# Designs tried in a protein design run: designed miniproteins, single chains, continued (2). Part 38

Each design is a single chain, and the fold is of that chain. pLDDT is the mean over its residues in the fold that is shown.

## One batch from the design tools (miniprotein)

Design m5304
Fold by ESMFold2-Fast:
Structure m5304 (fold): chain A 74 residues (1-74)
Amino acid sequence: SLEEEAEKLLEEMRKELEEMVKNKVPIEDASKKFAEIAKKIGEIAKQSGDEEFAKRVEDEAVRLYTEAMDRLNA
């Protein structure tokens, strides 16, 4: 389902965030990788036609992206 696919991508973002912070990945490379995952989540959200679901998964993707950029820039 689109819901399961989006949740899997969100979990991938969470795991990538911790790994990239631990390995001190350059912010430019990390930003590009997270943007690719976030784009996929946005496409799933758009295909769902469910506004509440779309908002939830997009908000979580934005939150994870912001946290990753803040932690890598620190």
Scores: mean pLDDT 82

Design m5305
Fold by ESMFold2-Fast:
Formats: sequence, C-alpha cells, structure tokens
Structure m5305 (fold): chain A 69 residues (1-69)
Amino acid sequence: MREMLEAVARRFGEEVARRLERALRTPDLDLDDPEATAIGLMRRLLERGELSPVEAAVRAAELYLRGLE
C-alpha cells in the first residue's frame, strides 16, 4: 500500500496520492466518482497479476487524472 501511494505522489503529486488513499478507505464510493473508477481499475489489475502493485497504482492514477479532464 504505502509503496504504491509513494509512487503515485512522486509521479503525479501528493494531492493525487491523497485522493486515492481516501478512496481506498471509503468502500461505498459513488461509481460516478473518478476515484472510484481508478480504484476499480487498480483492483482488477492486481487480481490479474499482470502488473506489480506500484504499476497498477500508477495506471489507476493516470485514469483518475483523465477522468478529471
């Protein structure tokens, strides 16, 4: 967990990491929330085992930022 959030903060900034950390602690997020979509992707990537946890978190952060556009 911590390593994933540190990688996100390093690449995308502390605010993005903070938003994703809050989303991970909130199980009943609205599906229209960009954070909920990002966490859903991260969980799917981790379940598939194709990416490391850090890489999955980075992909989720990229999706979150795209959702804000």
Scores: mean pLDDT 70

Design m5306
Fold by ESMFold2-Fast:
Structure m5306 (fold): chain A 73 residues (1-73)
Amino acid sequence: LPAERKEELAAATGYLSPEEALQRLEEARARLEEAERRAAELPPSAELAEEVARARAEYERLEEVERTLNEES
């Protein structure tokens, strides 16, 4: 990635560095795991399904951003 594109991605995703992207990705992973655990332990509901879907979408978004920032080797 050009440096300018990396800065655009950092600004768009609310963090300033590839290291911060990794930290956000790990936070999103933990949130997804917690949402999935709650969905498994509680009775099925649309609310829980939406919580899992939101957590998964956020994790996938951050995973793509982290991968993109990290592919500059």
Scores: mean pLDDT 71

Design m5307
Fold by ESMFold2-Fast:
Structure m5307 (fold): chain A 82 residues (1-82)
Amino acid sequence: MEKDVKEIMEKLKLPESWEEQIKKMLEKFDKEKLLEFLLKIKEKYGTTGLGLAILVLTGEVPLEKVEELNPELAEEIKKFLS
């Protein structure tokens, strides 16, 4: 788990403050699928969109709130969760 957390953080270029959130997601989701999804979100929606996606996947922000801010991003998250 710790090695997987560091690999994801390095590839996404996230600061250490996001380590706990990445760890929480790895408890629920497959590493390879999660990394592919987060890289796609970062490329399309930037660091802000990446942060919102992470907070939804950790349960800290409801998907409904992201639908208000960015409906397209919310649909991408919903597809990943399906």
Scores: mean pLDDT 82

Design m5308
Fold by ESMFold2-Fast:
Structure m5308 (fold): chain A 67 residues (1-67)
Amino acid sequence: MSLSQIAAAYARKVAENPELSPEAAAASLEIADRAGRAKSAEEITQAGREVRARLSPEDREALETAR
């Protein structure tokens, strides 16, 4: 599998965590969609940064610590 497909699958798995807020779960799904369309590791990283920057500090921390 490509790095973008692995990153997208991981973000989708994180979004299934029931302890995430609806906002954090939606953000993880957006990261998955953008990562799946990414053509480079830099685009995957940038997508994650842009989506996380729109979250509250609490939702950002929850998303970063989710497994």
Scores: mean pLDDT 78

Design m5309
Fold by ESMFold2-Fast:
Structure m5309 (fold): chain A 68 residues (1-68)
Amino acid sequence: SLDEMLEEMEKRLREFMEENKASEELKKQVEAALRNVKAHAEANPDITREELEMYENIIIKEAEELLK
């Protein structure tokens, strides 16, 4: 289900932040990005797994840039 896909995405993003010892500021930015993805998914019930994975990859890439 969409809810399960979003929960798994949240778990993976939390694990990524923990593994990379993300600052509280970066954690807040990732959480805000995740909230935006959830809002977009709720507004677009036909959203695909591939589209959600694309957003997850964008969030990770932006977080990696901030870790530099």
Scores: mean pLDDT 84

Design m5310
Fold by ESMFold2-Fast:
Structure m5310 (fold): chain A 99 residues (1-99)
Amino acid sequence: PVSREEIEEILAAEIAELEAMGITVRVLGGTREGLDEAVRLAETEDAILVLIVETENPAVRAELQAIAKAFEARNQAIWETTKPEDLTLVVFRATDSTL
């Protein structure tokens, strides 16, 4: 029940709170190159990959769901074993205009 503008405000507030806890947050643009970079950073920096899917394109949603599933066990292991000060979150937002 939340608008896109409300999601953006919530995301900004959540990022500020995560950074206040010592968590590093990297937000990448919703381009194909941004998605590729988000996946690369998550793999190379042992970071949690967070995908925010705001597109109704079924092919893009299916691709992002497959990526999310591939990272699910890894993300869980990192979350369970990493202290907030050492934790990195890589956030990628997919919107209708981005992929």
Scores: mean pLDDT 75

Design m5311
Fold by ESMFold2-Fast:
Structure m5311 (fold): chain A 85 residues (1-85)
Amino acid sequence: PEVKIEITYEKDGEIITEVFEGSPEEVGKKLKEFLLKQGFSEKLAEGIANAIALGERSVILAAVHELKKELEKKGFKVLSIKVEV
C-alpha cells in the first residue's frame, strides 16, 4: 500500500511542513534522510525507517509516535502528524 506521512512543526519561529509519500520503503528512506539532516543518530533514523518500510499500518503508527516523541525531546514543536496507509 502507498504511504503518506505529513509532519508540521515549528522551528526557529517558522512553521514547516515536510511530506513523505511513496512506497513504504521510499517513505522510510526519505524519513531516514530527514532525521539524519536534523542531527539524529543513524541507529534512531534506521530504526524508524525500517519500521515504516515494513508497510504494516500498526507498526507505521507506532514508529510515527516514537518519531514525534524524539522530535519533541530534541526541541521541535510538533504541531501535527498526518498518516495515510
Scores: mean pLDDT 86

Design m5312
Fold by ESMFold2-Fast:
Parts: sequence; structure tokens; C-alpha cells
Structure m5312 (fold): chain A 77 residues (1-77)
Amino acid sequence: DKEEILEAARRLVAALRELVAQDPEKGHQMASGMLRIGAEYLGDTEKVDQYSETADSALAGAAEEIERVARAEAEKL
């Protein structure tokens, strides 16, 4: 179901935000990893370097890519 994919993406982003707040170093590493995986899946890896500089920017980039991947997968259903 399309809504289940979008809800899973929203929950993942919320969990990532909590991790960045509780452990910025671990959160930065996780957000940067998720950003890279999402960007590679969508073919827009040029964003990785731009968004990886800080925990906050990596979180913002990861959230955007997670949402884009979820929308792309939902469209296939």
C-alpha cells in the first residue's frame, strides 16, 4: 500500500531526527550513510558532498532523499 511506504519513511525520518538530537556524532554518521544510499538509488549523488558537512545538513539531506525514495517506490504500486 502506498500509504504504508510513506508512513514508514516518516517514521524513519523521525527516528533519525531523535538520533541526531541524542547522539550527534552517531546521528551524523547514520544520516550521511542514509543520504548516500538514497542518492545512489535515485542517481543524484552530487548532493552527498553538499549535505554531509554537518549533522543538521546531513539530516536535512537524508530526510529529503528518504522521502524521494518512498515516493518513487509508492508510484510503482
Scores: mean pLDDT 78

Design m5313
Fold by ESMFold2-Fast:
Structure m5313 (fold): chain A 67 residues (1-67)
Amino acid sequence: DLAAALAALRALLERQQDEAAYQALKQAIEQQSDTVQALMERDPERGGELMERLKALEAKLEAERAA
């Protein structure tokens, strides 16, 4: 379930603060981007919701890295 996967990634992001964890989370988020885009093509309402969550997670990851 994509929503559950995105929630799990957000929880991991909040716990992990080292470089290796950052790179692993960034890679996982990028991999989910393709899946979410495919979902948007089939179900634009649900896919759009998950895409906004994915973008928020990407922004949070960048902010945590920069802080």
Scores: mean pLDDT 73

Design m5314
Fold by ESMFold2-Fast:
Structure m5314 (fold): chain A 61 residues (1-61)
Amino acid sequence: GDHYATLAGAGAAAGGGNGAENGKKAGQFSRDHDGEKGSEYAKAAGGPGAESGARAAKLAA
């Protein structure tokens, strides 16, 4: 849902730079597929925000 998609963005922003973009993409991936896939994408993308983005992406589905 929108709330958890917003948390994915916030977690990515905490990672800065590439973390922010990767979290944004993970949120979109979660919407297009499922939260598990979005979570995997966020972890694969890496960076300081990766874990927060991954958890939020999973919850966004």
Scores: mean pLDDT 56

Design m5315
Fold by ESMFold2-Fast:
Structure m5315 (fold): chain A 90 residues (1-90)
Amino acid sequence: SSVEEIVKLAEIYKKLVLSDESLSEEDKEKIIKALDEIEEAARAGDREAVIKHAQEAIDIVQAARTDDIEHEATLAMVEIGMAVIIITAR
């Protein structure tokens, strides 16, 4: 089901963010919060909220990339994952 796929993707990207030693604690917290909101919206069956929170996560990631290049790979992967979540929620 799309709910199970979205939840699994959110969990994968949450683990990726948590494992990145170059990301600040503040940036990790912001991204993880957005991923948690995606998971909650998916479990509630709110596809519009999933898309909204995924777009918000992309904005957070883009802002973080401007300030520090050391975590670029992690942030790029999260952005790609959010795009996949948006497509899956449609």
Scores: mean pLDDT 83

Design m5316
Fold by ESMFold2-Fast:
Structure m5316 (fold): chain A 96 residues (1-96)
Amino acid sequence: DKLKELIKKNVKKGIEDFDPMAISGAIMGAAVAKSPQEVIDFLQEIEKILEDTQKKGDRKEGIKKLAKLLNLSEKDQTISNIVKAAEELLDKLFKS
């Protein structure tokens, strides 16, 4: 599904750039695509973490919160691993 790939691209960009607006775009895309509610809920959690990170200016805290949301260990708390885990979780949630 091409729209699922576009949602994943917006999530990747939002996490890499710490841009909550990219996640807002992903949420709108998920709603238009009539994605499972679990997809929208997950995207809203990411958006909230990125908004809080932008307001506080603390990217390390944002990385820790994203990693915790994705159940990543302390050793795996990198932006690259967070993006990969988020994409893998989205693929699972789209099948719900």
Scores: mean pLDDT 83

Design m5317
Fold by ESMFold2-Fast:
Structure m5317 (fold): chain A 84 residues (1-84)
Amino acid sequence: SMKEQQEAIIKAVEEIFKEVREHNEEMLEEFRRHKEEMAGSNAEPTYEAIEKGPEAVFELIIEELEKRGAPEEVIEKARELAEK
């Protein structure tokens, strides 16, 4: 059902946000090692978000959800999860 699909997406977003919070420093270090390879690539916006911290990564994820047409309920819940 649509409700079950929305709940699955919200759960996935929650897990991603948890991973970002717990591993942001590791991700930033890994991106720093590959900085030259990522310059001018599709990964550059992701690197900039990681460098700014977890909140910037959360906003990038929320923006991508909005671009893909996620329901307003999913976006609202993702924003709530970003603040926790």
Scores: mean pLDDT 71

Design m5318
Fold by ESMFold2-Fast:
Structure m5318 (fold): chain A 68 residues (1-68)
Amino acid sequence: SMDDILEEMTERLERELRRGLAEGLSLADAVVRAVNIVEKELEEKGIDVPVDLLGQAAGEALARVQAE
């Protein structure tokens, strides 16, 4: 389902965001790297995801990392 895809992307983005921050990246650089990694993985899997859905997942991942 769309909700399952959104949650999977959100969890992956959160994981990559936390990794970037742990490596000492700024929040902005960590977000850019996380989005680029997840977008590339989706392309490699042949998953065509709307930009809006990727944006929602990134926003939710950021909220979770910022203690929401």
Scores: mean pLDDT 81

Design m5319
Fold by ESMFold2-Fast:
Structure m5319 (fold): chain A 55 residues (1-55)
Amino acid sequence: DDDEQRKKLLEQIKNTPDPKERLKLLLQLGQPLPSSILKKMTPEQIRELRKKLKS
């Protein structure tokens, strides 16, 4: 079930200090991103994520 998988991805993102690994997990999660994740990201990280999602 996708819902259970999504919850586990969110926990992994929360516990991942490396920006590159966190970005990979966010790409797996897809859009729209939860506000709790967005507030932890820098404008630079959001710009990079948007670039990859538009590709």
Scores: mean pLDDT 70

Design m5320
Fold by ESMFold2-Fast:
Structure m5320 (fold): chain A 65 residues (1-65)
Amino acid sequence: MPRLEVEARIYRDGELVAEARQEGPELDISPLLDALPPGHYRLEVRVRDLETGEERTYTADVYVP
């Protein structure tokens, strides 16, 4: 079974405002987003395969209404 570690970081104006990390196939970031004031944020998600050592980083701009 593949082993994955998922780390999510949320930034506003270059500052880290929220983060979460979980070992497993998914990470629910909804509670983090719900805690934030309305505005534009940058989401960075890092996925690491613990068996192969491969690492991928995804970034997206997110809007909280």
Scores: mean pLDDT 74

Design m5321
Fold by ESMFold2-Fast:
Structure m5321 (fold): chain A 64 residues (1-64)
Amino acid sequence: SVMQQLREAEEQRLKLTDQLTELMRQLRESSPSDRAPIRKQIAKVQKQIQQINEQIRQLKQQLR
């Protein structure tokens, strides 16, 4: 159902947001040599959040 898909998408967004917060925290604590791989992971998670936000937008539109 659309409502189930919306709930799952919102749950995934929360998990990704938590991961992003943790990665940003790690970035602030990291030495310059360790920052590149963390920045790469941050970029991937941000991309996933953007995709989930678009999915949520479309699902909400289907419920109207």
Scores: mean pLDDT 86

Design m5322
Fold by ESMFold2-Fast:
Structure m5322 (fold): chain A 88 residues (1-88)
Amino acid sequence: MRIERTAEAVYQDMLAAAEMPPEELAEARSALPDLRQHLTQLVGQRAADIATQGLEESLRHAQQGDVEAARQAAEQTREQLLALAREA
């Protein structure tokens, strides 16, 4: 249940990030270590690593102007988190 809710929240955040202006993307990327610590406490280390790595990939694509690649990274990250939830 918690991982599934986190997967949806991360997915929505990644979709929003794909449409962010460049200065907000840089700030979001700088916040990733704090987000990883928070997610680790909420859903555990493995799920937090998947979510944070996916967010970093999506933000990187968005900074390059590749909105579609950023959205694909968001969808793949969501599916990976949901797969973990199904194992629990």
Scores: mean pLDDT 77

Design m5323
Fold by ESMFold2-Fast:
Structure m5323 (fold): chain A 87 residues (1-87)
Amino acid sequence: SMAEKINELVDKIAELFEKIRRGEASQEDIDEAVKLAEEYAKLTLPESLRYYHLVSLYERFGQRDKALEILKKYSPEAAKLYEEELK
């Protein structure tokens, strides 16, 4: 069922987020966490909120350049404001 698929995604995301929190995550683990979170967002969030969810995740993981790249693609105005905040 859809609920079972969502529960499996949540469990895998939780495992990866705990690994990231403990400082044990590789770059591949972080990329996988974002990929699974994007799949979860696609199933649970309206399209207009999905890109900002990814931006928030990369920012939380300290990958500001990747967060800015996504913002530039989906919201150039928000990217300009975000870039000024990083200076």
Scores: mean pLDDT 76

Design m5324
Fold by ESMFold2-Fast:
Structure m5324 (fold): chain A 98 residues (1-98)
Amino acid sequence: MYEIKITATLKGGKEETVEINVEIDARGKSAEEILRDVTAAITQAIDEALEKYGPDKKVKVNVTVRTDNPDAEKIAEGVKKHLEAGGYEVKVEIREVP
């Protein structure tokens, strides 16, 4: 089993940060399904935060993905590249969990 921790940050003009935590159980999912679901969850969370709190806030989305997919590193890299192309600052941590 793998745990993928993804932090996506949209920088605002203000120091005030809105933090959102999302957990995704992706056991039994394909790499394509996980990539799609994770990127959708992050972009939706950011869009909702900007609508609710305004465009000047820094928005940080912390996503924890649990997966049994052996391509966990490729999934994490795909998510990172997709979000960075959208202008987000992305940090990814992958660990094997017992």
Scores: mean pLDDT 82

Design m5325
Fold by ESMFold2-Fast:
Structure m5325 (fold): chain A 89 residues (1-89)
Amino acid sequence: SALFEELRRLVREAEERYKRLQRLLDQKKASKELQRRFTILGFRLLALQSEAWLAEKTNASDEEVRAIIRQVRDLIREIDRLQAQVLAS
């Protein structure tokens, strides 16, 4: 469905942004606090990947899929915010 295609696209986007942020943290010798925040985002990404997988396997409702999409978009915004802080450091 169009919603599952959008969910897969957003999860992939979050994964790519997370990997870029990881490389940036390594290059910038980021503080322990920034590294901890990055690790927390990683756990949230893993949880959302699992929720997306389960939603597809159970043919979840449009409402449930939209809720996961909102959470993935929130995660992308938090990754971007942390990236901006790393670049400013």
Scores: mean pLDDT 91

Design m5326
Fold by ESMFold2-Fast:
Structure m5326 (fold): chain A 89 residues (1-89)
Amino acid sequence: SMEKEKLEKLKEDAELLTKKVKETNDKEELTLLVEGILYGIPVIKKALSKSSHKEAAEILKPVLEVLKEKDLPEELLKKLEEALKELGS
């Protein structure tokens, strides 16, 4: 189904983002990555059926976990965490 294809694409994108975050130590680049994810979450939510939102949030959770290991502003990380919780609810 197109739904499964969208989730598979999201998983691929999340894996690439996780790798990018691990390889990146520049705080400005990491901030732009977080802002890009925050911008993307409403698009993902609209593109997927409600039944897929929890899975989408779980797919993106590893990206948040590696971002938490970086020295980024707490407020920025909390915004991403809240956005993922909202996506998954």
Scores: mean pLDDT 88

Design m5327
Fold by ESMFold2-Fast:
Structure m5327 (fold): chain A 82 residues (1-82)
Amino acid sequence: SELRRRLARLALAALRAAAAGDEEAAREAAAELGRLHAEALGKEEKAEEFAEKAKEIARELAANPEEARAAIPAAEAALAAL
């Protein structure tokens, strides 16, 4: 439960940063999300690979803040349901 809540909070943080056009904050939250996601899947040895992929997605979202903003309500609802 706590791991799922932490993943959901990091995803929401990355989306909010991207919606605000804050690429650096979005990439930082996404990197932490990627590492934690790898750990959750038992693939800790790929933590940095997951982080790099997540950072690239965050960069694209920060370049398209409308898309990030549209995803926030669903992410907030998902976190509230945990």
Scores: mean pLDDT 85

Design m5328
Fold by ESMFold2-Fast:
Structure m5328 (fold): chain A 56 residues (1-56)
Amino acid sequence: SDLDALAEQALASAAAGDMDSFKALGEQINRLVKQAGEEGFQKGNQLSEQLTQILR
């Protein structure tokens, strides 16, 4: 899905230290999450957990 593709790009940007790209992708993901409703909310939580692991 578009959310999965954007999530992978955001995680890759964070891992590379590109926080500007990460922020831009995060804003795009947030928009799509709001548009997708409850399913998008669950996806957002999963991404937050993965980001926490990468940024440790």
Scores: mean pLDDT 75

Design m5329
Fold by ESMFold2-Fast:
Structure m5329 (fold): chain A 70 residues (1-70)
Amino acid sequence: TPEAKEIIEEIDKLSKKADELLKNATTKEERHQVILVESQVSLALMLRYMGDLEGARKALKKAQDTIDKI
């Protein structure tokens, strides 16, 4: 569905952003925040495969909020 495609595109964007942040991370605290983002993105992917599109969007919002704090 179009909604499921938008979720996958957001997962891809946040995964790439997390990889970029990890390459630039200089402290343990920064690396910990990136790992948290990767965990939230992985949860979104799992929820999307289970058909929980609302849950996937909530997980992606939490991932974005975590990125915004880095």
Scores: mean pLDDT 84

Design m5330
Fold by ESMFold2-Fast:
Structure m5330 (fold): chain A 98 residues (1-98)
Amino acid sequence: SSSMTPEELREKQAELLVKWIEENLDKIPEIIKEIEEKAKELEKKDPKLAELLRKIGELLEEMAKAIKEGDREKALEHAKRILDTQAEGYKLTLESLK
């Protein structure tokens, strides 16, 4: 029975994210705009989470650019950075509940 390691799961998640962006490139500008609007709303209440959301938006833009340029390796690098940034955001949220 093949159990995935955390590293294998992260790689697969990055590949799925790149594939989804490739299939939805036309929607990326609207998603980035929504992220920026949410970050602005959070800026006064949770400036650290607002900063992480802006970072995700920037990484999404760079990933979409890499995909358009045919640079799959760069797209995967940015996808992994998004996953890392999301994990940091979840950690901060959990710590704020203590």
Scores: mean pLDDT 81

Design m5331
Fold by ESMFold2-Fast:
Structure m5331 (fold): chain A 60 residues (1-60)
Amino acid sequence: TDTICEALSSIGSQLCKKFADPDKISEELSKISKPILESLDADTANKCVSLISESCNDAL
């Protein structure tokens, strides 16, 4: 749901601020988000992925 996407987006932003290394951030975020995204329908999963990428990019 939107709440899950917002939570993942928030985690992405925090990782971007904490690590300052895009490769490390992407790896950690993928590990956290993968099981959650796999439990969502395709439309919601795609929306979450887009929000995560946007948050990470904007936080750097």
Scores: mean pLDDT 69

Design m5332
Fold by ESMFold2-Fast:
Structure m5332 (fold): chain A 59 residues (1-59)
Amino acid sequence: GEAARLGGRYAGEGDAEKGAAYLAKAPGVSPEAGRQAAEFGAQGNSVAAAGHLARSGGG
């Protein structure tokens, strides 16, 4: 839900720590997948970030 949207936004803005915190709260996203997605997002790799979220069952 909203936590996944906020996590993705913060990760895309380069805030991996804040992005990971919100993604970890999203239903269906594991804390590890959320952290990895936020790290890739902060690095500007949106495709890898989306891939990690998709593999965790986040839609």
Scores: mean pLDDT 66

Design m5333
Fold by ESMFold2-Fast:
Structure m5333 (fold): chain A 70 residues (1-70)
Amino acid sequence: SERDKEIQERLEKVRAELDAAGLTPEQRDKVIAEEKAKILRELAQRYEEDGADPALVENLRKLAEEFEKF
């Protein structure tokens, strides 16, 4: 849950930076989706390396695939 807050804060900062940069909503959505996919892939790999529950790793991979589809 604490790590989830860190991830959420990172995404909020990215959104704020994109808003300040004056990007279009479509461009912002794509950048945010790409960032989410990267975070989830990194998290899945790290959990897999740490010997976490395979079901958790699989769920993170599936979630990343959904964001990549965006």
Scores: mean pLDDT 77

Design m5334
Fold by ESMFold2-Fast:
Structure m5334 (fold): chain A 83 residues (1-83)
Amino acid sequence: MSAEEAAEKAREAVERLRKAVETYKTDPAKRSEAVMEMLEEAARLLEIYREVPTEEVRELVLEGARILSEVHPKLAAEIAAEA
């Protein structure tokens, strides 16, 4: 994919992570679903960075890690280590 496409897809993954974290915090009935979404979007974000390792995508990986650190510190640390 192009650098522009990678950045756009990475921003989408970060937005989905933000929504999953919010769901985890606000809806106890959906916590398992929110955790699965966090794992899927974190994996997608790393796959994008692996394919297109630009500074812009790296910054989005680090933003995703910061968002995840609020509810899933282990996953956040694993994501940050890959950037």
Scores: mean pLDDT 85

Design m5335
Fold by ESMFold2-Fast:
Structure m5335 (fold): chain A 87 residues (1-87)
Amino acid sequence: GKREELIEKINKLLEELEKLNPELAKRVKKLVDEAIEAIEAGNLLEAEENIGLLLIEAGVESIAGEKEVAELLREIADLLRELLKLA
């Protein structure tokens, strides 16, 4: 279903992030897993907070000149927002 497809796309973006920055990818994966768990539990505010933290990290990486990393983080956040809309 659409939820499964979104999660698969998120996981593929996390794999791309790990190729660029493994330490950041580990931290981001924890945040993504917590966001997905919050969505599945109906804790929509917690899910929105975790998505917000990803967007803050994307901004930090963009300022640091890590454009590709920042774009991956924004795409992950957008897919999490789509997943949230299915809840």
Scores: mean pLDDT 89

Design m5336
Fold by ESMFold2-Fast:
Structure m5336 (fold): chain A 66 residues (1-66)
Amino acid sequence: MVDQAAQELRERLSTARSLEEAVREMQAFAEEHPDVRVEGDVDGNTVTVTVTHGDESATFTVELDP
């Protein structure tokens, strides 16, 4: 379920202390869930994350400490 996958990823990213750490967490999550697509768009300290499973998608934003 895409909502559950998005929530789990959001919780993982909430502990990320840098953009590089957030990117690594997204990559690891995608490898653990091969049926899910994870895309991130970076704007300064804000990352917009889109999680897609089949034709369902969920989007959320994560703000990282500067």
Scores: mean pLDDT 78

Design m5337
Fold by ESMFold2-Fast:
Structure m5337 (fold): chain A 60 residues (1-60)
Amino acid sequence: GVEAVRASIPAEEIARSRELQEWLKAKEDEIDKLYQEGKITEEQRNALRLEVGAELARRR
């Protein structure tokens, strides 16, 4: 088994999950803002959303 040098408590895992959800929402809002400002195209917006999803999967 793997034992952490310091016990990982369930509260830290819950906090990490909340941080990931807040991070995801912030990134989606950022991408939508860029699109509304005309700085990116719809295709670029979709690509950025896909990249954010892939990054979220790596962090899980």
Scores: mean pLDDT 73

Design m5338
Fold by ESMFold2-Fast:
Structure m5338 (fold): chain A 80 residues (1-80)
Amino acid sequence: SEKEKLAKEGAKLGEEVNELVLEAEEKGKMTEEIKELVKEINELATEFQELYVNDAPVEEIRKIIEKIKKLLEELKKKLE
């Protein structure tokens, strides 16, 4: 189903965030800006989980996934 696809996409994004956080910590790049981005991503991940377990419309879940993707790309750029 579309919801299952979004759940898998959310899981992949979560794994990617964890990898980038570990990289930032290992390289000593956990600046306040990076910490704020990680915090915002984690807040959106919590919102994603709440929407998913409460059977929110697919469109609402998709919007949160897209916001997470945007912040993840910003995080990647700041770690370059």
Scores: mean pLDDT 85

Design m5339
Fold by ESMFold2-Fast:
Structure m5339 (fold): chain A 76 residues (1-76)
Amino acid sequence: IDEKIEELAKKLGVPKEAVEALVNGDIDKFNELLEPIVEKKVEEAKKNNRTKEFLEEHHKELAELIEKATELRELR
């Protein structure tokens, strides 16, 4: 489980702690850890004029993260 959490975190560019919080059902902690990362990525996308492309990719990646984390939680 830890190995899959690390792989998912690395693939999506989020901290392992955020994925672990989501797997444990701690949505508040997940949102708290993800908020500064999303904010930083949005600022970088604005600076490079890629906001639309970033939002589309990020939405897909975030949906995949939530789905995989939910699966891992159900397996526990």
Scores: mean pLDDT 69

Design m5340
Fold by ESMFold2-Fast:
Structure m5340 (fold): chain A 72 residues (1-72)
Amino acid sequence: DLKDSADTLSQAARGARRGATPEQLENAAVSAELSGLPLAAKELRKAAEIKKKGGDGAKVLEKSAEELRKKA
């Protein structure tokens, strides 16, 4: 779970760096939740909100992925 969540967030971070929209991050969060990855879904929704406000969603996703990977 933690490793799968970390891998999902790492992939999403790469997408965010390549210009993924807040809507795409929200869709990724829904997919993560349906896949049984609630921690990944939570961080993806947080990144979408930050990006919607003009912040750096990729940095949030990268940090969250690193933290979950260390706990796994």
Scores: mean pLDDT 80

